# Designed miniproteins, single chains, continued (4), part 8

Each design is a single chain, and the fold is of that chain. pLDDT is the mean over its residues in the fold that is shown.

## One batch from the design tools (miniprotein)

Design m12247
Fold by ESMFold2-Fast:
Structure m12247 (fold): chain A 60 residues (1-60)
Amino acid sequence: MSPEEALKKGIEGGKKLGEAGMPARAAAQLVEREVREYLSEEQLKEAVEFAEKSGKEGGG
């Protein structure tokens, strides 16, 4: 999986977990675990932060 694909899937995964009622922080933690292998440290930080923000808007 390319880094760009991993970033997109991480963000979308975070949104889906938020829609399923998972707390934003827990959703971000799962996204981090799933995409960590495919992303740089900077990209991983961005993906987690975006997932947290998206989850807060949808789930909390």
Scores: mean pLDDT 70

Design m12248
Fold by ESMFold2-Fast:
Parts: C-alpha cells; sequence; structure tokens
Structure m12248 (fold): chain A 80 residues (1-80)
C-alpha cells in the first residue's frame, strides 16, 4: 500500500540521517533522539501494520522535526 511504502521510505531516510548525525561529533543529543523516535515509530508501524492517519502524521511530524534540526546544525556550521 502507499502508506506502507511511505513508512518504509521514512524508516530508510531516518536510518541514513542517524548514521550521518552519529558520525558528526557536533550533532546535539536532541537531534539524534528525534531521529531515533521517528525511526522507532516507523518500525513499530511496519511491525503492527498500523498505517492509520494519526500514526502516519506522527511519523511525518517527527521526520520533519529531525530535518529542521539538521538544517539548523548545517546553518550553525556555516555561520561559525
Amino acid sequence: SLSEELVRKSARTMEGLLDEFKADPSAPEELIKTAEEALEKAKKALESGDFSHEVMREIALLEAEATLQMLKLKLDKKLA
């Protein structure tokens, strides 16, 4: 289903971001935590088959938050 495919893509994206953040010693713990929470919720949805609108929205919001924090981290490095 489209919902399952979107969740699988979110999980893959969050795994890649986590690898990138963990390799960066300047990455704040909050950023790593947000990405981990997004990945955990995506994996749980895939395991349970719960692709409700509420679950999908929650995963999307956490992914958006992790992305925003990544942009802030990159801006801080450019402005330093």
Scores: mean pLDDT 79

Design m12249
Fold by ESMFold2-Fast:
Structure m12249 (fold): chain A 68 residues (1-68)
Amino acid sequence: KLDELIARLGRAIERVVNADAAAQFVEAARARDLAKLGEIAQDVVSKASVEEAKEIGKLAEELVKLLE
């Protein structure tokens, strides 16, 4: 379930930002680098539409719950 959430969120980030941001997200999530995940989240929110931010926010909430 964790790997599936990381993959789904990575695809959403790729659509909003680019492939490099998605790759950095996947690496940070696997490393449990919360500081890096926060930086990526700020960049995504600045570029996302309201609908994109809502989708990504829901997936991110599920991911954080599994990482704790």
Scores: mean pLDDT 78

Design m12250
Fold by ESMFold2-Fast:
Formats: structure tokens, sequence, C-alpha cells
Structure m12250 (fold): chain A 72 residues (1-72)
């Protein structure tokens, strides 16, 4: 498993646990490291959208949702 894939699974587990702040932190780091247009970057943006929704930041949630949809 690649380090990016492992990080994505960790971030998804944090979302399931309701730990939205840590999920956003991990997913943001993955988004920075993943190549533009990659499936890993798209997944990181989806996790960020869900994490910020959980935190009540609807503007950031919508921003990352659009980035995930624009990936590929």
Amino acid sequence: MSPLERGLEDAENLLKAGNYEDAAFVAEEIAKEAPPGSPERARAYRILAEAYRGLGDEKKAEYYRKLAEESE
C-alpha cells in the first residue's frame, strides 16, 4: 500500500470516529503531496469536504467538493 493510500484510509477512519479536525489535517497533507489530477488527490478533497462539513464550515466544504469534482 502506498503512503498516500494509507494516509487516505487513516483520514477516512478519523471521519468515521467524528474526529473531523484531524481528518482535515491528514487529508490536506495528502492533497499537497498527491499529483494534480490523481485519484488520491480527488479522494483527499472528498475527505476534506466531509471533514469541513462535520466542523460546520460549509464554505470550505463546498470549495473542496468542487475541487474533487474537477479532479479528472
Scores: mean pLDDT 83

Design m12251
Fold by ESMFold2-Fast:
Structure m12251 (fold): chain A 95 residues (1-95)
Amino acid sequence: SMESIERALKKLDELIEEMDKLQEEDKQKGLKPDEGGNRSIYGSLRKLREYLYSLTKDPKVREKAQEIIDKVKKMTSESATIVLKKFYDIVDEVS
């Protein structure tokens, strides 16, 4: 439904804002991105992106999910794991 699409987009925007906060906190702590360690997380996020797209059929949902995946590449493994968990929660809320 349109309400499900609007909910998905809002939740994805909220997650992007939280990711920016997590990245700033990690930077202030002197923590470095773990691009190699995050490879399994990228695979899971890509599958969740496609599943969320299958539920909404909205290209903007897929686009925002891709933005999240691209941002995860610049995060610590700890922060990336938090993002993966929250992405699962978004999928559960939309399905």
Scores: mean pLDDT 84

Design m12252
Fold by ESMFold2-Fast:
Structure m12252 (fold): chain A 99 residues (1-99)
Amino acid sequence: SVKVTVDAPEKVEAGSSFTVTITASGLPEGKYVLTVTVEDLETGEKTAIARKVFDAGSGSVTATITNLEAGKTYRVTGKVIDAETGEVLAEDSKLVEVV
């Protein structure tokens, strides 16, 4: 089955950098795009931070996130997109609290 998993910390210190990893597996034959976005839940501002094109089966992308504001919560979302159609096939998200 198609699966996407976002690995991100639940809490980070303001002014530090941290790493997130998105992993996709179980994809049929084709070409796919893994994307990573960060959303500020107060403002709704979305920033794309990583993109990787890969062939069928599995893929991963790792991104470093910096400059998050103290006291905010952000949503990190990983998506697997069909490269030909733009259809989102699977997604996962994690909330990251900045302390």
Scores: mean pLDDT 83

Design m12253
Fold by ESMFold2-Fast:
Structure m12253 (fold): chain A 93 residues (1-93)
Amino acid sequence: MEESKELVRKQVENLVRNGSLDGIHLVRAVALTFDKMSEKEFADIVAEVVEKHLAERPLSDAERAAVRALIDEYYAAGWLTPEQRARLLALLA
């Protein structure tokens, strides 16, 4: 499971770094199907990657809006804690 989580994290990191946020839905589908990862585990990885990436480079307005929408979607679904959402949104402000 650790190796699968590391691979998924690396794939999400590459998508976020390259601005290909629409690819996250495909990575999620693969992780849930092949790695039997939960939606919450995947959302936790996305939150970790976004937090790390925001420390490395500034995002464009379009990328920032897309990340905010993704965070709000995952929070509304119950996959992120209020604390995770608040921390990520503060970094996007």
Scores: mean pLDDT 76

Design m12254
Fold by ESMFold2-Fast:
Structure m12254 (fold): chain A 91 residues (1-91)
Amino acid sequence: MKAAIERRKEEYRARLIAEAERLLGRPLDENLQRAVELAAELLVAEEEGAPLEELLELHEETYIAAHADAPEETLEAWRAKFEEAKRRLLE
Protein backbone atom coordinates (compact mmCIF):
# COMPACT_ATOMS: atom_id res chain seq x y z
CA MET A 1 0.00 0.00 0.00
CA LYS A 2 2.66 2.59 0.94
CA ALA A 3 4.57 2.25 -2.36
CA ALA A 4 1.32 2.49 -4.36
CA ILE A 5 0.21 5.60 -2.44
CA GLU A 6 3.61 7.28 -2.91
CA ARG A 7 3.52 6.47 -6.65
CA ARG A 8 0.05 8.03 -7.00
CA LYS A 9 1.24 11.18 -5.14
CA GLU A 10 4.24 11.38 -7.49
CA GLU A 11 1.95 11.03 -10.54
CA TYR A 12 -0.40 13.77 -9.31
CA ARG A 13 2.52 16.02 -8.39
CA ALA A 14 4.13 15.63 -11.84
CA ARG A 15 0.79 16.28 -13.58
CA LEU A 16 0.00 19.35 -11.45
CA ILE A 17 3.49 20.83 -11.97
CA ALA A 18 3.26 20.37 -15.76
CA GLU A 19 -0.22 21.90 -15.93
CA ALA A 20 0.62 24.82 -13.60
CA GLU A 21 3.83 25.67 -15.48
CA ARG A 22 1.91 25.54 -18.77
CA LEU A 23 -0.77 27.92 -17.44
CA LEU A 24 1.74 30.31 -15.83
CA GLY A 25 4.27 30.19 -18.67
CA ARG A 26 7.09 29.95 -16.09
CA PRO A 27 8.67 27.53 -13.59
CA LEU A 28 6.97 27.23 -10.20
CA ASP A 29 8.41 29.19 -7.30
CA GLU A 30 8.94 27.57 -3.87
CA ASN A 31 5.47 28.49 -2.58
CA LEU A 32 3.72 27.03 -5.63
CA GLN A 33 5.91 23.89 -5.48
CA ARG A 34 4.83 23.40 -1.84
CA ALA A 35 1.19 24.00 -2.81
CA VAL A 36 1.43 21.37 -5.58
CA GLU A 37 2.93 18.86 -3.11
CA LEU A 38 0.00 19.45 -0.73
CA ALA A 39 -2.53 19.31 -3.59
CA ALA A 40 -1.15 15.90 -4.64
CA GLU A 41 -1.50 14.72 -1.03
CA LEU A 42 -5.10 16.03 -0.99
CA LEU A 43 -5.99 14.14 -4.19
CA VAL A 44 -4.61 10.87 -2.78
CA ALA A 45 -6.38 11.43 0.58
CA GLU A 46 -9.65 12.00 -1.34
CA GLU A 47 -9.15 8.70 -3.26
CA GLU A 48 -8.44 6.86 0.03
CA GLY A 49 -11.69 8.17 1.56
CA ALA A 50 -10.14 10.41 4.20
CA PRO A 51 -12.59 12.19 6.59
CA LEU A 52 -14.04 15.49 5.39
CA GLU A 53 -12.22 17.33 8.21
CA GLU A 54 -8.83 16.07 6.94
CA LEU A 55 -9.69 17.01 3.34
CA LEU A 56 -10.72 20.53 4.40
CA GLU A 57 -7.47 20.97 6.36
CA LEU A 58 -5.42 19.91 3.30
CA HIS A 59 -7.42 22.36 1.14
CA GLU A 60 -6.61 25.18 3.57
CA GLU A 61 -2.89 24.28 3.73
CA THR A 62 -2.66 24.07 -0.07
CA TYR A 63 -4.28 27.47 -0.58
CA ILE A 64 -2.22 29.21 2.12
CA ALA A 65 1.03 27.65 0.80
CA ALA A 66 0.29 28.92 -2.74
CA HIS A 67 -0.18 32.44 -1.32
CA ALA A 68 2.38 32.44 1.53
CA ASP A 69 3.83 35.76 0.26
CA ALA A 70 0.46 37.55 0.60
CA PRO A 71 0.02 40.25 3.30
CA GLU A 72 -0.63 38.89 6.80
CA GLU A 73 -4.12 40.46 6.92
CA THR A 74 -5.03 38.65 3.68
CA LEU A 75 -3.77 35.29 5.00
CA GLU A 76 -5.68 35.86 8.27
CA ALA A 77 -8.89 36.64 6.35
CA TRP A 78 -8.49 33.47 4.25
CA ARG A 79 -7.88 31.32 7.37
CA ALA A 80 -11.05 32.80 8.92
CA LYS A 81 -13.04 31.92 5.77
CA PHE A 82 -11.71 28.34 5.81
CA GLU A 83 -12.59 27.99 9.50
CA GLU A 84 -16.14 29.26 8.84
CA ALA A 85 -16.51 26.85 5.91
CA LYS A 86 -15.29 23.91 8.06
CA ARG A 87 -17.68 24.91 10.84
CA ARG A 88 -20.63 24.95 8.41
CA LEU A 89 -19.72 21.64 6.72
CA LEU A 90 -18.82 19.75 9.93
CA GLU A 91 -21.61 21.34 11.98
Scores: mean pLDDT 79

Design m12255
Fold by ESMFold2-Fast:
Structure m12255 (fold): chain A 108 residues (1-108)
Amino acid sequence: SFADLVAGLDAVVRALLGRLPELPDDVAARLAALLAELRGLVTELAEAIAAGDREALARLREEFEETRERLRALLAEVVAAHPEWRPLVDELLALLDQILAAVDAEVA
């Protein structure tokens, strides 16, 4: 369910937030900001799905895809410097792809 995807995402986001002290302060701040933006968007997506609000879903889908691309770029930089982050990053990106697919199914 979408709720299961959200729960899985929250667990991975919490794990990433716990590892922020391993990163340079500027990279940690940028990652924290993007993860906060992601959590806000997922909450709004869940509300729009529950409401059947197709216009909100279309807008939020575009914002989610933009945030996903920004996260992918930043996390590629993080993994290059810290290869041990790769399994957690791959899990995050897979969950983001699953959320996007679930949103696309609601809009179709």
Scores: mean pLDDT 88

Design m12256
Fold by ESMFold2-Fast:
Structure m12256 (fold): chain A 94 residues (1-94)
Amino acid sequence: REEELEEFKKFIEEVLKEAKEKPLSELIKELDEKAKKEKDPRKAFEYGVAAGIIRLLAIFGSTEEWEEKAKEDAEKARKRFEELSEKLKEEAEK
C-alpha cells in the first residue's frame, strides 16, 4: 500500500508536469482513453483520478469563461477597495 501510494504520487506529479506543456483538454482525452483501454482495474482507476484532477485544474484556470470571470471579479474588487479607501480617508479627516 505504501509503495502503491508513492507510485501514484509520482504519477500525479508527472501528469501535473505535462499539464504545463500540453493543452489540458488534450491531456484529459489522453488520460480518459488510457483509463478506458487499461486492462488493470487499479491502473484504470489511477488514470481516471488523474483525468478528474486535470478537469478540476481546467475549470479553475484554463477555460476562457473562467479567465474572463476572474478578470471581472478582480476589477470589481479593485474598485471596491478604492471606494473603501476613500471613505476611510474621509472618516479620518473628520
Scores: mean pLDDT 68

Design m12257
Fold by ESMFold2-Fast:
Structure m12257 (fold): chain A 84 residues (1-84)
Amino acid sequence: AAERLAEALERGAEELAAIPDVPQSVANTLRRLAEMARSEDPFDREVAAALALIVLSITKKYTPAAAEVAERFGEEVSRLANEL
């Protein structure tokens, strides 16, 4: 679950980084959360998932394209968080 969560966050970061009107800090934050998701501490993994959902929710406000990507990855992250 933890590795799949990290991989989902990295894929989301790549797709959001491709959208010109999305701040690069969004992708950079998701990549840092992917590193946290690989932590040996179960609490850090749960925090990474929760913070990722907050970041994706904020990202929906930038563009319709960002909202679509954020919604799709939000669903995947939420599902993977339940497997932690």
Scores: mean pLDDT 84

Design m12258
Fold by ESMFold2-Fast:
Structure m12258 (fold): chain A 77 residues (1-77)
Amino acid sequence: SASERQRQRQQVVAEINKLISKLQDLLESGADEKTIEQKYEEVYKKLDELAKTYGFPEITEAGRRNMDLMLEEEKRR
């Protein structure tokens, strides 16, 4: 049903927000470039799994864009 898909969508958004928050914490901690790269790769893979499981590519793509913007901003510091 539409209500079930909406709940799944909200679950995917919540999970992505948790992953992004963890990445923000990592960037703020001053972790080395290799650690940041490995964690970004892990989160990208988790986003791909969420897209395959739930079928909301627009949400996972938005999450990926946010991650990319965060990394670009960190590189400018």
Scores: mean pLDDT 85

Design m12259
Fold by ESMFold2-Fast:
Order: C-alpha cells, then sequence, then structure tokens
Structure m12259 (fold): chain A 66 residues (1-66)
C-alpha cells in the first residue's frame, strides 16, 4: 500500500471535517444572542474536541505508515 495515498486520503477527510466544524461554529455564533453563553461554549468545545480526536487518529495512522 502506498503511504502517500493513505496520508492524502486522511488529510482530505480532516480538511472536510474542519470545514464542517467551522460551519457549525458559525451557526452557533449566530445563535449566541439567543442561546446562553454556557451552552454555546459547551457546543464549541465539543466540536473542537471532535476535530482534535479526528486529528489524533490521522496522526496515529500517519505515524504507523512512517
Amino acid sequence: MDPEEEIKKLREEAEKYEKDVDSQIEELRKAVGVVSQETVDAHIQKLKATVERYREEVKKKVEELK
């Protein structure tokens, strides 16, 4: 298996995830005037944690490849 191909696939998936998260953060920012700050902060942290977890998975797979 070509490690470059695997890495590129993982990077593309990570970028797609980042865009999805950014979009959700923007929606939360629009709602911040209506929703409590505590709720908004919790959602933002959850989204960031999801991206971080995904990045950790990508990093581990990249390390396994080389």
Scores: mean pLDDT 70

Design m12260
Fold by ESMFold2-Fast:
Structure m12260 (fold): chain A 57 residues (1-57)
Amino acid sequence: MTSEEALREAIENQDMLAAGVALTSIQLGLKTAEEAVKLAEQLGMKHAADFLRKLLE
């Protein structure tokens, strides 16, 4: 799954925190939602990390 796809789903679910993480990963040129998950975990954004991990299933 791409970071762009993760952002779309986060917006559809009105999860602003997950949307912010996905958008940041796109702006930083991260390759996939996996890198966004790692970023969210490092920043202590547990709900965003859990959401993105679920999408990678």
Scores: mean pLDDT 66

Design m12261
Fold by ESMFold2-Fast:
Structure m12261 (fold): chain A 68 residues (1-68)
Amino acid sequence: SSEIQALEQQISQLQAQMLGLLGERVDLYDADPDDPANRARVEQLSQQVLGLATQIQQLQKELDKLKS
């Protein structure tokens, strides 16, 4: 079904976005974890990751309902 495929694609895209943000966080910590600018950016990235994780969870629940 087109709805299942659309949800799977959306979940995949959001997961790819999360991996990118997590990679940026790692790079900032590796560069200088005590830099205030890096700490502020890590906090912003952490909030974005949490938002994406929430969206993925909601879409995954929707997908599970359609597959049941």
Scores: mean pLDDT 86

Design m12262
Fold by ESMFold2-Fast:
Structure m12262 (fold): chain A 56 residues (1-56)
Amino acid sequence: SQEVAQAAKVLAQAFKDLPAARLQAVVLGLLKEAFPEADNATLRTAVQQAVQQVKG
């Protein structure tokens, strides 16, 4: 969803100084807490896209 994608982007930017693997884990964990009803595939896709944009 757009809300999940936007939240992932904001969180990835906030924690961008973390190594990529740790950044993925932190953003995924926070998204799971914020969007407990979202399916795992949606969360993983949003995290991957956001981390890729921040880390390049």
Scores: mean pLDDT 84

Design m12263
Fold by ESMFold2-Fast:
Structure m12263 (fold): chain A 97 residues (1-97)
Amino acid sequence: MKWVVARGTDVGLKLPPLPVDADVTVLIRLGPEESLDTVRKILEESGLTIVQERRGADGSWLIVARGSLDTYEEQFKKLLTLLHEEGLTGVEVFFRT
């Protein structure tokens, strides 16, 4: 399996320091008008563990979630499917292995 590490998207915000011991770290950005509760539900249904939630000064949210490398592809596919089904097509998702 060839993992594409998303390195160095300068997102105009310093990403919080990510723990070195995560198998997979998923970063999700939400606009201020998007439902945080809906995204929490989707992450949990995808089998991802929410480890951090942060609100920006503009009202946007940054969510940090973790998964297992062994199940990552299935978790990611389920995450994207659920986001699309809820109409959350504007959510930005970033990956680190």
Scores: mean pLDDT 61

Design m12264
Fold by ESMFold2-Fast:
Structure m12264 (fold): chain A 106 residues (1-106)
Amino acid sequence: SISDFSPMELFEANMPLYGMASMATPFEGIKEGKSPEEAAEEATKKLLKDPVVAEAIKKDPELVAKKMADYGKRLAPKIIPEKDKEILDKVISEAMPLLVEKIIEA
């Protein structure tokens, strides 16, 4: 199978949206009082509802998880206010590793 059209190409084209969603959803959850585990579970379920993300994960779950996490980690500190730094730190240190694990296990 040699095809230039793949779920991975569609996923990569939309990386700004998926990378931000991987950080924003856990951030909102933790800010509202959810545990890192609950926030990671909800973020994973939300991401898997997108057909592009679901198909990309079926092809290479580790690459998809790492690309989303890396993009989100680079962008989130530039847009999250300093007053919410403790929440961002919990997202990065606790929720994101769980999100990555859940995507790889999917």
Scores: mean pLDDT 81

Design m12265
Fold by ESMFold2-Fast:
Structure m12265 (fold): chain A 65 residues (1-65)
Amino acid sequence: MLSDEEAERLARIIRELTGGDVTPEQVKALSRAVEAGDDEAVRREAARLGVDPETARNLVLAYSE
């Protein structure tokens, strides 16, 4: 799982990219979907953020290292 700090940073990045209202909790939900390997959940959570699923997955993986 992303830390609270990582979730906040990633939410800020996605807000700047999309111009939408993105919360750290939504980012954590996306992170859980990515960690579970649930492609359908990843697509659903990425759509909530206004981001392409592949871009969303790559952003989570970058912050999980």
Scores: mean pLDDT 79

Design m12266
Fold by ESMFold2-Fast:
Structure m12266 (fold): chain A 67 residues (1-67)
Amino acid sequence: GKRVLVVAAPSREEAEALVERLKKEEGIEFDDVVFASSVEEAKELARRLEEEEGVEAEVYDMAGRVY
């Protein structure tokens, strides 16, 4: 299915830097990327995307934790 990355970051610039790093260093591929201002917001957004859009969503924070 469609795979979406949800990044919890204090700014869009920091989130974009993490996404580029994950693609280059870890070889991770995503169909779409969504940004959230907090981990809790990112988790809620991921839940909505999975339930309403039928996508597979993964939440990453700036420390590299996956939720």
Scores: mean pLDDT 75

Design m12267
Fold by ESMFold2-Fast:
Structure m12267 (fold): chain A 90 residues (1-90)
Amino acid sequence: ASQEELDREVAIALVEIYSYLAKKALEQGNAEEAIRMVRKAAELALSSGDEEVKKTAAENLREVAQHAEDLGFTDAAEEIRKIAEEVEKA
């Protein structure tokens, strides 16, 4: 394994962790914290410059958006979807 491979694996793991924390924040009724975690995942993905990391982040963030919508956080779901689109298009 190269340093680039390790960096990609670490970035993906962090994206998954932030996405998990965002879902937990939503379950606790804290949409602000969920969006904060989503933004951390997005920033990591964009800063990585790695297409696999960006794709994985966009997929995870869409899952967070769906979870937000299912819990009734419609505005948060819309914001998270827009963040996912920005990551996918970069």
Scores: mean pLDDT 87

Design m12268
Fold by ESMFold2-Fast:
Structure m12268 (fold): chain A 80 residues (1-80)
Amino acid sequence: EDEAIRAAAEAQAQRLLEIARHASPEGAAAARLLAEAVLRTTELLLEGREEEAQRVSEEALAAVSPAAFAEVVAAARALQ
């Protein structure tokens, strides 16, 4: 169970890192930050630290500009 959840999070993070390779510098920074947030949030949830996981997710989203987020979303749609 935990291993499958970690594998899914790692796959999502790898997709975000692939987006970063072809994005603008700002989009690449946003994609890397979101990838780290996915991995961090998943580990916190597996440890039962739900409130901290939610905080990490919210802080990551707040740190990403709307323009950079839109770039990452557009690239993710193209990959999926």
Scores: mean pLDDT 82

Design m12269
Fold by ESMFold2-Fast:
Formats: C-alpha cells, sequence, structure tokens
Structure m12269 (fold): chain A 82 residues (1-82)
C-alpha cells in the first residue's frame, strides 16, 4: 500500500504547515483539502486524491519553506506514478 504511505507523509507535512499559519481562513482551506485527500483515498479514488494534493500545494505555497515545497512536489510526483 505504497500510495497510502506516500499520502500519509504528504499529509504530515501539510499538518505542520497549517499549524503555523496565522491566517485562520487559509489554515481552514488547507485542512479541508487535506480532509478531501483522506476521503478520496478511503473511497479508492486516487485521481481525486492527486487533484486535491495539487490544489493543497498551490494554496499552501506562500506558507512553505523551499524544502517543504520541494518535498511535497516530490511526493506528488510519486503519487502520480503509483
Amino acid sequence: DKFREVVEEFLAIAEEIFRRIKDKEKAREIVILAAGITLAVHAGNKELAIKNAKELIEVAKPYMSEEELKRMEELLEELEEL
């Protein structure tokens, strides 16, 4: 279940990001997208999980370090190959 392992690592980084965001509206948006990824995985909808992951990166970009962005993009590429 490599797809779920990669999703779990992606969501762990997303959780670190939203915990430090001071903008409550943006933090909520990221949490909703993260929940959407989790629900899509449980439904077996890999395509929707990847779509939500892409959107999460776009929303979270202004709040990420360069290292976080690079890692999340690497994890997204892994999800697309699985």
Scores: mean pLDDT 86

Design m12270
Fold by ESMFold2-Fast:
Structure m12270 (fold): chain A 56 residues (1-56)
Amino acid sequence: SGGRNMGRGAAELARTGTVDDIGRGMSMAFASSFGGSDGNKGGGEALRAATEGALR
């Protein structure tokens, strides 16, 4: 559930065009893939969030 909410948030930030927010979303996705992050649990959730952002 947290990952889905983050995916929507990341997509929204990408739509608004804020570089810092986009960078944060991507960093969290990479962190989750390699070690996990405070914001995301498991690489699958992080990858979904990054993919959602890329779709926009």
Scores: mean pLDDT 55

Design m12271
Fold by ESMFold2-Fast:
Structure m12271 (fold): chain A 70 residues (1-70)
Amino acid sequence: TEEYIKKIKSWLKAAEKLGDSFMIEKTREALKEIEENPDDLEYQKKVLEELQKETLEYQRENPEKVLLGD
């Protein structure tokens, strides 16, 4: 719960520093979904996993736009 929110907030800050509107919007949407479902840990985990998958796929196509790091 708290750990998932913290992780997504750190990714949002990274996306904001890059100025990437696509990543900012995706990360913001994921944060909103988790905040709207604070008692649904399974749903929060699914949202986090989907965001991570989308981010990694986008990073492969745009290697200079690193959000997750090594």
Scores: mean pLDDT 71

Design m12272
Fold by ESMFold2-Fast:
Structure m12272 (fold): chain A 114 residues (1-114)
Amino acid sequence: MEEIKEFVEAVLNKDYEKAREILEKLPLSDVLKDALMSILDYAKENNLSPEEILQRIALAVLSAGKTGEEARKIAEEMGLFSDDKKFDKEKIRSLLPRVTDPEARALLEALLEA
């Protein structure tokens, strides 16, 4: 899935226009695509660091189709509400087995290899 890697690289380079174009072509659910597009728009407007963008994308992937309470629990497991709000690849990797959608899982794996 070279397109997923190209998407992650575009995000890391803050090439939001290219990331958006690739995202529209990815075999992801419309709900997840909409969430990721919103994250890209927010990241551009707020000049987020690459680490903050990766955290938000990982949360969107892990919480796709879940309730707000389930999304909050996932965010807590990722360490987003701790005093140390740094992107923790090992915590996200430990959550990878919970992603059963092959396309969403491939995106999360690409984020961890970034």
Scores: mean pLDDT 74

Design m12273
Fold by ESMFold2-Fast:
Structure m12273 (fold): chain A 59 residues (1-59)
Amino acid sequence: EEVAEKVAEEIRAGGGDPRVAGLVLQKHRDELTPEQAAEAAKRGTGADFGGVVSPPEPA
C-alpha cells in the first residue's frame, strides 16, 4: 500500500518514463509484491501501461 505509493513517487520524480520505472522497480523488487509493483508502475507512469508485465505469448 504505502510502499507502492512511495515507489510510484520515485518513478514520477524521475520523469515517469518507462525506463526510469523499470530501474526503480528493479531496485525495490525485493520489497515489492507483484500487486504493489503493478500498482506503482500504473501510478508512476501515469499511463495505461499494462505492458510492464507482458502476458505470455499467444501460441
Scores: mean pLDDT 67

Design m12274
Fold by ESMFold2-Fast:
Structure m12274 (fold): chain A 87 residues (1-87)
Amino acid sequence: SVVVDKEAIDKEIEEELIKYLKENKELELARLKEESEELKELREEVIKLAKELGIKVKVTEIEATPSQEETLIVSLKKIIEILKEEL
């Protein structure tokens, strides 16, 4: 099932990200040339939380479609959750 496969992959990616953050204290974030206010605010919250935890943040501009922005919003919300609950 596509739903089950996606859930398993997302969990593995999350666990690997948590391990990387704990071991390396470094986080790389993407930004778009044209961003919604929501995406900007979520990225600023991630940067703030990472700074409080002693994690270095690198922001890289990527070329993306509107569907990529929604993916980044979901990703940033998940990173905020991880930083608040797991670290």
Scores: mean pLDDT 73

Design m12275
Fold by ESMFold2-Fast:
Structure m12275 (fold): chain A 64 residues (1-64)
Amino acid sequence: MKVTITSSSDNNKVVTMDERSAIAAVAAGVGQEAARAAVQEALTSGKPVTVETPDGKTTITVST
């Protein structure tokens, strides 16, 4: 499955990647446990999940 990451701290830049890469990218701001939970929630719900980082917000969406 492909995961799309949007970061407000990076001028709302949109990047599409695999699940493992998405967890790693989100973990840089929030830690591995929170990143894995957020990515898994997006995958199971099919809805956007937003996590708050020190620099802003990161939104996780699943592309089908």
Scores: mean pLDDT 76

Design m12276
Fold by ESMFold2-Fast:
Structure m12276 (fold): chain A 80 residues (1-80)
Amino acid sequence: MEGEKAFEEFRKFLSELIEEFEEKKDSMTPEELKKEAEKIRAEAKKRLEEAKKVMTEEQKEYAEELYKRFERYLESKVEE
């Protein structure tokens, strides 16, 4: 219950952060995009650490991989 729920909520949280970022990016300067990316990356990291407290080792690996993909997504949006 806890681990499965935490993983799904974490995945949903990352998806919501991506949607919000995509909505805002068209109105932002490159510097604003970088600051927003740093902010949401930090929020995602905090959420990951809290979620990992109730996850199995397998779920932790999947969540960390999901977070790394999220980081790569943000880097691709702020770097040329």
Scores: mean pLDDT 81

Design m12277
Fold by ESMFold2-Fast:
Structure m12277 (fold): chain A 91 residues (1-91)
Amino acid sequence: AIEEFEKAFKELKEEIEEFKKKLETLKDMPEEKKKEIILEEAAKLTEKFLELVELLKKVAEVDPEYAKEKGEELLKLVGEVQEALKEALGL
């Protein structure tokens, strides 16, 4: 449970960094194409977040303190992605 969560969490952090880098490369792209790519990447990140939430539930059954700490870190990452999306979409 914990090891599986740690692996998935590391992968999510790497995907978020790649997403931010990709958003910079999209600045000069036509708006419709940019939106399509952003939505596709956001869907992938959403799937990863949902996977981590399910893993956190399993971790909480064995180590509730660790699960609380990682849950707070996960919420901060959600906030980072939300801000990056708002900026990229001009919201």
Scores: mean pLDDT 80

Design m12278
Fold by ESMFold2-Fast:
Structure m12278 (fold): chain A 59 residues (1-59)
Amino acid sequence: GMARFQANAKKGLERAKKNPELKEILENIARSLRALGDAIQEGIDAGDLSKSAEFVPVE
């Protein structure tokens, strides 16, 4: 069974709750990914994603 992997993942999550610095870093990453998702959706709505790239070369 996969119970051992699930137990280890749960243990890691409990450690993250006990480490507020790690939680803050993960929340900052989540916010950055959300902003990227919003930008992609806006490009889809405009029907031309390449149009954005002409003005703002992104890394």
Scores: mean pLDDT 65

Design m12279
Fold by ESMFold2-Fast:
Structure m12279 (fold): chain A 112 residues (1-112)
Amino acid sequence: MDKGLLKEAYNLLQRARDLVERALKASPEEAVRLLDEAGKLLSKAKELLKKSGADGWLVGLASEALYTVERARRLAKEAARTGKIEEARRLAKEAGNLAGATASAVRSEYRS
């Protein structure tokens, strides 16, 4: 397993989580932008986990975080039209928790 790629994936997962936390406090329009950026970072982290030789469950966890942030982004885009953002915030919080859990698991792998 490539520990250098795991460290890079960890950094991207942490940055994605930070963007999601910012999105939770943002307007719907700003939340769409932040969640789109977070999704790009999660996609890159997933590819780095695959290249590192990480177990499929870690890649699966990153994929779930990516899927959830994309769902949150779509709902935030709808909320920008309707003013109703609660469901988008709920999914964004779930995505942030998944990104954080993935980061913690990745950190355990490269520290050992």
Scores: mean pLDDT 84

Design m12280
Fold by ESMFold2-Fast:
Structure m12280 (fold): chain A 90 residues (1-90)
Amino acid sequence: MKPYLVKELEERFDEIASLPVEVLKVTLKGLEYAFGNLGKDIRVVLLSLKSILLYKEGKFDEAKKTLEEARKIDPNHPLVKKAEEFIKKN
């Protein structure tokens, strides 16, 4: 696990979340491929971003379920809270 990667993703969360659906989908797929098995901290980040992608695609039930999986790992993670706020406001 690379500590700087999690911090970078947290700092750029709003930028990443605002990407067009197709760009966000490609970005997330690349991150999952490179880092998906590297531990709970990166998994929480990836699940939080995936919930936003699913919400933007109109897959609201899948988005909520994916966010709940992130909350099971770390309910107090800053990105879980940001993803919940994004889904709640949109």
Scores: mean pLDDT 75

Design m12281
Fold by ESMFold2-Fast:
Structure m12281 (fold): chain A 98 residues (1-98)
Amino acid sequence: AMKARILVRGHSNGVATAMIDTELSPEQRKKLAEEIRELLMKDPSVKEVKVEITGGLITVIATGEDGKQTAELLLRAAREAAERMGIEVVNEGLQVIE
């Protein structure tokens, strides 16, 4: 089965980072990363999105006005993108760093 683990951290400077460890093909990882980026860029509170893929790991960095709000948006976008693709989210976590 297609699987992902999602860890999101929000920072007081408005930045949130997601680390998404995947059991997916390279093409599926690229599609998941692009779906997450598109979902985030539709939100007017999101100023910038950077995406990197290294092996099985997708790293998404989103910048907004509030790190907690940006982290919650990022986790939601990652879950929605995974669900659209039929990917099982095995584990998820969210941490806010003050």
Scores: mean pLDDT 86

